Designed miniproteins, single chains, continued (3). Designs and how they scored, part 66

Each design is a single chain, and the fold is of that chain. pLDDT is the mean over its residues in the fold that is shown.

## One batch from the design tools (miniprotein)

Design m10431
Fold by ESMFold2-Fast:
Structure m10431 (fold): chain A 79 residues (1-79)
Amino acid sequence: SEEMRKAKEELVRVLEEEAGIPVDRDQLLAATFPSVEDARAAVEKVRENRDLVWEHGPSMGAGAGAGGAGGGYAIQKRK
């Protein structure tokens, strides 16, 4: 949906411009989130933890996040 697309594009922007984390835009935009709310939660998680590393992969119950990561993506603390 357009809402999902915009949430993912905002996530890329926050990661690259505000957190300084380089991301593969195409891979992030291809990631599956269960809902727009989950994608927006990922944006908020990055904003709260600007030193996170974004890793591309299946959302499994591990590391720096449960919930808000979506079905195709994981967020990991760098340190």
Scores: mean pLDDT 59

Design m10432
Fold by ESMFold2-Fast:
Structure m10432 (fold): chain A 62 residues (1-62)
Amino acid sequence: VEEGNRLFAQGNYEEAIKKYEEDIKRNPNDAEAYLNLAKVLAAAGRHGEAARYGGIARELEE
């Protein structure tokens, strides 16, 4: 997740999205990875996808 966070901080949203998706593929119950994916999707203007992944993150933390 560190690589995704670095790319997001640099404004490289497309590469950050890919890194968070890779993390989710390996750890599908990682709520933090879904939350970070939702944040970068929102920053990239993909608000519908951001809301969906943010919802998944919230459910996983319960």
Scores: mean pLDDT 78

Design m10433
Fold by ESMFold2-Fast:
Structure m10433 (fold): chain A 111 residues (1-111)
Amino acid sequence: TEEFIAKLRRAVYEATLKLENVDGVEFLAISGLTLISLLKAKGLEVDKSLEEHVKRALKYLKKQNVDKEELLKKIEEVLKIVKEEYPELELTDELFEEALKIAEEILEELY
C-alpha cells in the first residue's frame, strides 16, 4: 500500500510535468488535487500537510483570477496521462470518473 502510494504520487507528478503553461503554484494545485482525488477515490488516507498546501495554492490562484473550469480540465488531462502511461496502477474508468468527480467537488467547496 505505501509502495502503491509512492508510485501513484510519482505518476501524478510526472503526468503534471507534461502539461504546458503550468506555473509553480498551479503545478502544486493540479498535481496535489489530482493525487488527493485519486487517494480518496481508492479509500486511502490523505496527508493533512498535502491538503493544506493544496488549499493555500487554490486560494492564491483564485486571487489571480485563474478559472476553476481551466483547473478542472488540467486535472482531467493529468488523470488521462496517468491512466494511459501507468497501466500498472490500474486506474479503471470507474476510478477515473470518481477521482474527477471528487476533484470537482473539492474545487466547488474551496474555489
Scores: mean pLDDT 83

Design m10434
Fold by ESMFold2-Fast:
Structure m10434 (fold): chain A 62 residues (1-62)
Amino acid sequence: MSLEEAVKILVEEGGLDQEKATRIATKVLSTHGNIGDAARILVEEGGLPIEKAVQLAIKILG
């Protein structure tokens, strides 16, 4: 998945603004497919509930 597609998912489905989505998407993609680390980033930096964070982590990295 491209960074642009990950940012779009975080904006549209995560409810994040574009600047925050870009930062978080970059970090999520840098987890090398680690869903747990990606979900943690989405919860801690994105403010997403854990269920949504896991779903979006799988969607971006899976």
Scores: mean pLDDT 82

Design m10435
Fold by ESMFold2-Fast:
Structure m10435 (fold): chain A 93 residues (1-93)
Amino acid sequence: ENEKLLEELERLLEEVERLLEEAERLLEELKKLPEEAEEERERLKERIRELLERARELIKRALELTKKADATKEQILRLIALSLRLIGLEFEI
């Protein structure tokens, strides 16, 4: 009955993980750039912000699905962990 909702939740969690991993990779690239590479730094910051905005939207959707579906403890813990990672990355930018 809620199998499709659980599948949707799983797909959202996987997509959030992918977006945050990409944002973390770009943040490491940003940290390695010299200050004189201002244009490249601005481009990376903008790309990171776009990824984090997308992740935030998907986290909100995942939270709504968690309210409707019989989400597993593992899925709920993953959502919490991903939310904390997002907040941490937003503070780094």
Scores: mean pLDDT 86

Design m10436
Fold by ESMFold2-Fast:
Structure m10436 (fold): chain A 88 residues (1-88)
Amino acid sequence: MAAEEKARLEREAEEARRILVEELRALGQDAEAREVERLLEEARRHAVKAVEAEAAGDEEAAREHREKALRAVAEAGRVYEAARAAAA
């Protein structure tokens, strides 16, 4: 179960990263595309660690990693929206 959840997370994260980063690059927002890519990779790493910690019974570590993943996703979303607005 945990291994399947990690594999699904990894696939979904890579697809989302590719789509969003390529969109910003196509708009000429290369610096913002790199920042979104960095933040989404950070979120993916923490999401995977949260699943691993939960499977190991370490609920405190799982919560900490979930919080960091959500924060990174939120920041990536802000950078993405600002970049799209600047390109419009």
Scores: mean pLDDT 83

Design m10437
Fold by ESMFold2-Fast:
Structure m10437 (fold): chain A 73 residues (1-73)
Amino acid sequence: MEIEEIFKKYGIEVDRELLELVKAGKIDLVNFLTVQLENNIDKAKEVLDELYKKGIITKEQYLALKNAFDIKK
């Protein structure tokens, strides 16, 4: 899965149980990314940029996450 590949590239450990809940439609992808990236805030911008460029997240999800992490640069 592209998300797992991107996270591995940036040295971020994927919570596989949370990712399976996203795949099952039990939690929002935005909530999953918020939880995963809040512990890796220094990498959040680069990860979000790559997720958006690869079409894994929508423009709306990308902007919401940038605002959540206060990425204004």
Scores: mean pLDDT 77

Design m10438
Fold by ESMFold2-Fast:
Structure m10438 (fold): chain A 80 residues (1-80)
Amino acid sequence: SEEEKEKLKKELEEKIKKLEEEVKEALKALEEELEKRKATLSPEEQARLDAIYAAVKAILEAGLYAEKRILEKQMEKKLS
């Protein structure tokens, strides 16, 4: 029914929102740790740490994107 479809869509939206919040919190914690560590490091070490953070951020963002696609695909399969 349309009511069941709307409920499933709302549940998907809630799951996606939770994942986005979890990734946002993880990135914030990493950024705070990064700034703390950089305060005692040389410019060369800071640049290396920035590169590592950029890679970790990209992996987390890619993981979020992949999980969102999986959830959307599961929803499409249930609605078809």
Scores: mean pLDDT 84

Design m10439
Fold by ESMFold2-Fast:
Structure m10439 (fold): chain A 78 residues (1-78)
Amino acid sequence: ELAEALRRAAEDVRAMGEKALEETGSEEARRLLLEAARLVEEAARAIEEGKFEKAKELLEEADRLAREGGRLAREALA
């Protein structure tokens, strides 16, 4: 089920955000990754409601935020 897979992905992204703060001290990286996870959860809900275009927009924004959060976490480790 796609919505369930997205909820699992959101949990993984959330865990990455907490790990980024713990390992790097980057609160901004954590914030961006937690926001990405929230958008993935909203996309799962949109899919359950049959709002596939909305889900795509939410996933695109989540991907953008996750990439930025990951970049900041890597920079904090360098």
Scores: mean pLDDT 84

Design m10440
Fold by ESMFold2-Fast:
Structure m10440 (fold): chain A 72 residues (1-72)
Amino acid sequence: SEEKKKLFEEMLDIGVELLSKAVERQILRDELAKTTDPEKQAELQSRIATLDAEMDRLVAKEKEIQKKLEEL
C-alpha cells in the first residue's frame, strides 16, 4: 500500500530527527554539568526544555502515525 509506505517513511524521518535531538540534548546536558555560571546554566536549561518539548511533539506524531497504520 502506498499509504502505508508513506507512513513508514514519515516514522523513519521522525526517528532520525529524534536521534539528532537526543544527541544535541546530551551535548547541552554535558555542558550544563560543567557550567558554574548561573546565567549560563539558566540558558542551557531553557534550551534543553525547548528540545524536550520538541521531542515530546515528535513522539506524539509517531504515536499518531502508529494509530493510522493500525487503522489501515
Scores: mean pLDDT 89

Design m10441
Fold by ESMFold2-Fast:
Structure m10441 (fold): chain A 75 residues (1-75)
Amino acid sequence: MEKLEELRKKALEYFRKAVEAWRAGDTEQAKEYIKKLIEVANELKKEAERLGDRDAVRFANGLINEAKQMLDILD
């Protein structure tokens, strides 16, 4: 249970940092944080699937989709 909460907090932290970097005009830093967000969100999804936490799986999928959209916009 603690691992899901840690991964969720880490994913949201990278999401926040990506948005902050993008707003600051640091496109390269924003892309790096988005890549890290995708990595953490995929780990969150795998852990959530292992625990049978369907809400956490949906949350992780949402973050992955948002991160991919942000990456497309920055390209």
Scores: mean pLDDT 84

Design m10442
Fold by ESMFold2-Fast:
Structure m10442 (fold): chain A 78 residues (1-78)
Amino acid sequence: MKPVEITAGKLTVTVQADRPATLTASVAAISPSGEVSYSVDTREMAPGQTGTVTAEAKLTVPEEKDIGKAAGVSTVRP
């Protein structure tokens, strides 16, 4: 059986800040084997700045036929 890598979730956030802030994007995914893929991107923002953060979670599954059964995804914004 051939292991397969899948993208379980991707989040891109673009914000123009009107005040000082921290911008955070995070994505997490869990495989049926209990492997956790976690991605987080953070950016400090000043007033008037435009910033982009991108988080992407990938999983490896032991069988190609199981690729869609393995992954849950969650996303968080500041």
Scores: mean pLDDT 65

Design m10443
Fold by ESMFold2-Fast:
Structure m10443 (fold): chain A 83 residues (1-83)
Amino acid sequence: MTKEVLIEDAETIIRAADEYIELARRLPELDESKRAAAEAALRLIAALGRMLAEELRESDPELAERVREAAERIERALEEARA
């Protein structure tokens, strides 16, 4: 991917982080099939966020830290919803 696409993807995850966290918190209220799909999607989004943080760490450390924090918040919300 180009650096511009990496930046746009990172900014998108950061902007949508609260919506992803809200979705994670609502997982127990979803039917089984919808819950499984939502969990898989949130895991992929968090994994992408962590990947973007590593890729941007040297070129844009501020953005890297922000997307890392967003990914960690999503992961925490997902784990909390399972407890």
Scores: mean pLDDT 83

Design m10444
Fold by ESMFold2-Fast:
Structure m10444 (fold): chain A 64 residues (1-64)
Amino acid sequence: SPALEQGQQHAGQGLRAWRAGDYETAAQHFQKASDYFKQAGNDDAARYFQSQSELARQKAREQR
């Protein structure tokens, strides 16, 4: 489905940003991934990426 594809794309972008140490950008992409996986009916992936988004926001605050 288009929602599943968008979720996968944002998950990948979030992971790339995380690896670069850009936790603010990672949080935004993981949040988008969560939203799209929820729309696709993949609740497990949605919960996972919601948690990853929250962790990325915590990491971004620690850099300030």
Scores: mean pLDDT 90

Design m10445
Fold by ESMFold2-Fast:
Structure m10445 (fold): chain A 58 residues (1-58)
Amino acid sequence: DERERVVAELAERLARQNALVADAPPTEVDPALPARLTDEQLAALRRAIAEIDRALAA
């Protein structure tokens, strides 16, 4: 569903961003996070994903 998709996209973007640096910290996502997201938090995650995509494209 939408929450699970957004969380999965965020995790993928963070892992991809971390792969571009030599000493990247580990990236972890709580498997229960999708069920805990509010609509406001979901909107914030969408913005974060867009910002990461923009940073990676720059």
Scores: mean pLDDT 65

Design m10446
Fold by ESMFold2-Fast:
Structure m10446 (fold): chain A 82 residues (1-82)
Amino acid sequence: MKHTVVFKGKLISFETDENGLVTKESVKNFVKRLKEKGVISDEEAEYFEKKLLSYIDENGPLTVEEFKKLVKEIDKEIEKRK
């Protein structure tokens, strides 16, 4: 199923699996969309992907609400690095 989240003031789409969970593949596709839209640099994309994939490796696939919360937290962290 298709969902949207706000990142750097832009609406970006992401997908869930049949169980409504955000998988590693969905995360990779989301980061690719951010790069294609010019919303994120290659360095920021690597950081974003690494952090979310590490979280999924430890905790399993994310709910929509968990994913949106983590996206918001990473957005704030990226802003602090500039």
Scores: mean pLDDT 80

Design m10448
Fold by ESMFold2-Fast:
Structure m10448 (fold): chain A 55 residues (1-55)
Amino acid sequence: DARARGRELIQQAGRALLAGDVETAKRLAREAGRVLGDPAMAEALVQSFEYTASL
C-alpha cells in the first residue's frame, strides 16, 4: 500500500530531523514523494527541513 509506505517514510523523516540527521530526513522525504507520486510535496518538505536546520 503506497499510502501506508509514504506515511511511514514521512514519519521516519521527522524522526531523523529530530535526531539532527537532516540528510537522512531529506532523503526519506524525497522517497515518500516518489512513493506517493507527489514530488512537489517532497520538495516542499525538503525546503522546510533545510530552513529548520538553518535555525
Scores: mean pLDDT 84

Design m10449
Fold by ESMFold2-Fast:
Structure m10449 (fold): chain A 105 residues (1-105)
Amino acid sequence: MRKEINNDIIDSLSRMAGEIARRASLRGGMSPALADRIAEAMGELERLKSLLEEDKNPDPEVVKLVKEGQETRQRLFDAVKAGDQKAAEELLKKLQEIIEKIKKL
């Protein structure tokens, strides 16, 4: 049985991530463009996680990549809160690479 993705929840999570990043940019720690990219990547990861929950026999590689994505997301949140734009850029790139690997499976 398939569990539907709630777009409102995904949008709320993306919006919260964007607000944290915008607050960091007001302190000179992060650009608004980077904040928008972070919100998009976080929303995409949540969609992929929801799709994984619908699979009764998920590919172990997909499970591993989603877990790695969640760990990268947490590190990205910590970098955003610290106003570390360089760390946030590197973690965003890693998160995007994980998302692309999941999409190819």
Scores: mean pLDDT 70

Design m10450
Fold by ESMFold2-Fast:
Structure m10450 (fold): chain A 68 residues (1-68)
Amino acid sequence: SKEELTKRLEELAAELEKLNNEGKISSEQYTELAELLREARQYLAAGDLEKAEELLREAEKLLEKLKK
């Protein structure tokens, strides 16, 4: 649902900011993830839930790799 995807996006954005504030992410990695989340927000606003979910899944995969 749009509500579930919105919550997921907010949680990913919060985790990204936490990693950035803790110095655990490069500027390049931050920019890439921030751009993915920005695009996901745009697709959510447009009602394209499938594309939004795809972008959020890509962001989650990238974020998990950075936590290693």
Scores: mean pLDDT 84

Design m10451
Fold by ESMFold2-Fast:
Structure m10451 (fold): chain A 75 residues (1-75)
Amino acid sequence: TEPVTSRTDEQIQATIDALLDRIAKASGVPKEEVEELWKQAQKGDPEAQLKLAELAEKIPELRELSEALRITAEQ
């Protein structure tokens, strides 16, 4: 097992997990569905990026993430 020594990587993973959970609760979408959208968005699926951006925009603190996802989807 390879232990994570970088606080940055661990912090990013924890932040993503927390954000996906919050998006699920705020949007009423199952967390599993939000996690799948995140995986697809990370693979460069513009439809998933736009869908996730729409869910994230409901949370004020995630507005910047929502904007970034929309910009990425346009590429």
Scores: mean pLDDT 72

Design m10452
Fold by ESMFold2-Fast:
Structure m10452 (fold): chain A 61 residues (1-61)
Amino acid sequence: SVDEKERAILTEVVRMLAAGASREEVLARARELAEKHLPDAVESLVALTEQLYDDYLARRA
């Protein structure tokens, strides 16, 4: 399902964030996965990934 694919992409993003990946790396990976699995939701998933990155950094400050 769409929800299943979205959850899989977000799980990978969270894993990358925990591993110390840069903003550029997480955004590039999110776009790559979205283009492959959810082409109609690329911009939404990239925007969500940017928000997750910003929130992750704020929690570490």
Scores: mean pLDDT 83

Design m10453
Fold by ESMFold2-Fast:
Structure m10453 (fold): chain A 85 residues (1-85)
Amino acid sequence: KALELAEEALRLARKALELAKEALKTKDEKEREKLIEKARELARRAEELLQKAGETPGDEKTTEVAQEASAAIAQAMTYITLAEK
């Protein structure tokens, strides 16, 4: 079930990235704060699922999905940092 955890992590990571991008585009400070908070929560949950996926022996596909999730989390965190300024 490592693949299921990695796929869910990727789904949450992609959602976090979309919210982080919206936060950067948002001119309303309160809306931006809400988007940043949501993006951080989803990125954190994705990291937790990715850690659990790593605890189980996986195949090549699980590794590929996990790498994509990690990249999406890193990109989301970059956009969050930019949006906070």
Scores: mean pLDDT 83

Design m10454
Fold by ESMFold2-Fast:
Structure m10454 (fold): chain A 55 residues (1-55)
Amino acid sequence: GMKTAVEAGRLARERGERELGPTSGDIAQMIGIELGLKGLSPEEAAERALKIARE
């Protein structure tokens, strides 16, 4: 649901900012939200979002 998507985005942003920098954190957040809305858990969504943001 929406709460899951928001949490996925938050986790993706935090990890993205630490590993890739602020701009990549914002990108990772958007991808994390999208994946969370598609039914991935927050942790799974964040991990996949980081892999995509690293491209």
Scores: mean pLDDT 79

Design m10455
Fold by ESMFold2-Fast:
Structure m10455 (fold): chain A 65 residues (1-65)
Amino acid sequence: SLMELLDQASLYVQKGVEYAQQGKLEEAQQYFDKAISLFEEAGMPDAARVVEKLKEKLLAEQKEK
């Protein structure tokens, strides 16, 4: 269902953030990309774009430390 897709996408966003904060950039990227894919499947391109920007910000932040 749409709700299950959104719940899974939200979980993947949370995992991406957690891995990024741990400096695990490859794992963070994988989880953010999974979340983006699920939002696209749900027909929510604006939500997918927000996750893309969050991904870019958090991964860049870790590279500048």
Scores: mean pLDDT 84

Design m10456
Fold by ESMFold2-Fast:
Structure m10456 (fold): chain A 89 residues (1-89)
Amino acid sequence: MEEEIDDEVLYALALIHLAIFKKYAPKLSPEERVAFAERVADILSEILKKMKNEDIKKKVIEDFRQAALDAGLPEEVVDELVKRIEEKV
């Protein structure tokens, strides 16, 4: 049985991925930016599935939504990615 990962560690991991996304996504082409956001959404989904604290999950999802909008992704694309994360967690 694999060791249970603490929510603090999972939150830190989510914040690292969000920080990388915020730094690099604005420097990419529109198509590369969407592809990067999809990859980050998939990684965040895997992290958030293991979290127990619903308030922290919601905070990470909202931080991702805001980061994607700030990076210049269309709201329609961002809303679809957020929905996919929410359906997996």
Scores: mean pLDDT 83

Design m10457
Fold by ESMFold2-Fast:
Structure m10457 (fold): chain A 70 residues (1-70)
Amino acid sequence: SEEAIRLLEEAIEAVREGDVERAIALVEEALTIQRNPTVLAALHDLRTHPDADPEKLIAGLRTAIEELKA
């Protein structure tokens, strides 16, 4: 879904801005549009490790986007 991909791209920008709460909300919205295990894994990482290196959180979100494009 293009809408789910757009929400995940917005979540990446939220992570870059340090707004992990907004990133979580955007990924949760993407999951309501398209339920995907890689998107679920990215959401779990954001919830359980919000203080992780932003690049690691972004990598998980990028993997989710790649899966949705496949």
Scores: mean pLDDT 85

Design m10458
Fold by ESMFold2-Fast:
Structure m10458 (fold): chain A 65 residues (1-65)
Amino acid sequence: EKKKIEEDLKELARYAEELGLKVAKIEEGTITVYIKEGSLSDIGRALLLMGRAIELGLSVRVKLE
């Protein structure tokens, strides 16, 4: 379980970076990313990340930069 969560978090972090999102923090089943205020493109990419996180049983937090 713990090892799988760590590997899934690495996959999510890689996917976030591939989407061009800035990763702020990774901790205990949660990845935090920055989005730019008013950027529909950033919002869309964050939603894609959230979809993958749900499939993996993980959480995403979003912070405005």
Scores: mean pLDDT 78

Design m10459
Fold by ESMFold2-Fast:
Structure m10459 (fold): chain A 70 residues (1-70)
Amino acid sequence: MDTLFSKLISLNPKLKKALDLFEKAVNYAKQGKIDEARKYGDEAIKLLEEAGVSPRFIEDVRKELDKALA
């Protein structure tokens, strides 16, 4: 949800950075730059884990990245 998500990223700078990196990964995947997309995607996942995000949310992010790479 948009409103809750904006507040969450404002309270956690690691989460903000992870989301920015994830967006870059998706954009690189759309351009066919799969290696770059994987690098930024992996970095985003690591930051989400460090930020203490739930395993379920991390799994959803992994699925979205896989979808972008397909």
Scores: mean pLDDT 75

Design m10460
Fold by ESMFold2-Fast:
Structure m10460 (fold): chain A 65 residues (1-65)
Amino acid sequence: SLAAVLDEIAARRPELSDLLAALKEAVQNKDIVAATKTFQQILPHLSPEDRARLAAALGEAITAL
């Protein structure tokens, strides 16, 4: 789930916790514009593996809206 991926990344990368929390809140509020903007701010700080996992989880969460 998106929440599980965000929590895992936040545990390893506490400097990203505020941005990851903002992304989680935007998705919960169905604010696709805010979610996309926050995701783009997070991307340059992530490994390619974490980027792929987060992108997949975010895509699934948005599709479920």
Scores: mean pLDDT 83

Design m10461
Fold by ESMFold2-Fast:
Structure m10461 (fold): chain A 99 residues (1-99)
Amino acid sequence: ALEEAERALEEAREALEEAKKAETGKEAIEAAERALEAAERALRLARESGDERVREIAREAAEIALEAAKIALEKAETKEEILRAIGLILRAIGLLLDL
């Protein structure tokens, strides 16, 4: 669980850097979606293990996913991209509330 959670956190960090470097709203949204998927995986590991260390990693991953989603919203160019980015922000907030 811990090693898998640390891997998920690293994936979230890499996805955040991809979102920051994205030249289009689509690329930023795809990166933010990857960060969120990593954070959701970390939260599942935290719930299954009951380990407080895994829970702290999941919280950090969720905070990173929220930051990536905010960047995706800033880079969103179309109504569809804006709605997708807002959806990612709401999902990331949901993860943080579950922690």
Scores: mean pLDDT 89

Design m10462
Fold by ESMFold2-Fast:
Structure m10462 (fold): chain A 120 residues (1-120)
Amino acid sequence: VRTKPEPVPSPGRGIPHPGLSPETAVEILEEHLKTNPDSYGYWNELGKALAELGKYEEALEYYEKAIELAPAYHEAWYNLGKVLAELGKYEEALEYYEKALELNPDYEEAKENLEEVKKK
C-alpha cells in the first residue's frame, strides 16, 4: 500500500466532494462566491447544501440567484421546485418542475417529482 495525495477533482472547478459535511460545503462555496459571484453553479450547489441542512428559505434565495444568472439552468429550476415541495407549496413546486422539463425534457428526476406532486 502506497500513501499518495488523493487526486483533486478537476482543480479550478471548486465543488465539494461527497465526503464533506453540508456545513463545510456551505463555507467552501461562500468563499468561492466571494471571488466568483457570477458562478450560477456555485449558487446552485450552495442552495443544495442549505437544503440538506433544512435551511429551505435560504436555499430558495440561492437557487433564485442561480436562475437570475442562468435562466436556462434546468437543475436550479428543479432544485427550487424540490424545496417548495418540502415546504408543502405543491402548486409552486409543480410550476418549477414544469419549467425544468421545458428546458430539459429528458430530465427524468424532474418528471418523476412532477408526477408525485400532482398526487397532492
Scores: mean pLDDT 77

Design m10463
Fold by ESMFold2-Fast:
Structure m10463 (fold): chain A 67 residues (1-67)
Amino acid sequence: RAALDEALRRTMELLEKAIQAAKEGNVDEAKKYMDEAVEVLRASGHPGADELADAVRKTGEELIKKA
């Protein structure tokens, strides 16, 4: 639980940075932060982490598109 909680916190932080980079027109940085966010979730090793990582990636892509 603690590891997943920390991974979620880090993922949210990275998604915020991705959105900020996209708003600044820096699409390559935005993609980098999004990929890092997804990887942090996958690396947590929790049984549901890959499904959660997929959901986060879809949400992050939508947020970057809207920025």
Scores: mean pLDDT 74

Design m10465
Fold by ESMFold2-Fast:
Structure m10465 (fold): chain A 101 residues (1-101)
Amino acid sequence: SAEAIIEEDEELFRAKFDALIDTVLALLAKATPANRDEVLAQMNAAAAEAVASLPGLSPNLKAQLVSLLAGEFERLLELTDLETARRNLLEFVQSLINLLR
């Protein structure tokens, strides 16, 4: 069955995702063609830790969130403009929060 977060949980999830966004953007700013795979691995590790810390979500839903974030990180690494990457990541995270409602 579908799971939904309540308004109070959404604020907590936003705070956790905001911290993840800052981490991912800092990693993206250090990305080069030579270290892309290593940067992607670090982004994926940060996402897994952040999602694991979210209360009240099933293991299956947490796995889905990590998979969706991993796909977005691959797309972000194809971008050369950090401001565009920031906007795309913020919009993506908002879409994830909306899916959890």
Scores: mean pLDDT 79

Design m10466
Fold by ESMFold2-Fast:
Structure m10466 (fold): chain A 60 residues (1-60)
Amino acid sequence: MKKKAEVLATLGVDHAIATVTDESAAKAAEEYIKKVKELGDEEGAEKVQKTLDRALAKRK
């Protein structure tokens, strides 16, 4: 269980949902996914990306 990487994934999810309405939010979310993946947490990176897709789908 990777607590540090998991916290980053959760933070990215919260920011993506809160600010995904702006173009800058999409770029920020992508950057968080890259950071989580760099930490070696593939599960966290996938979860953040999947949540971003859901946020865009339900709000679009």
Scores: mean pLDDT 62

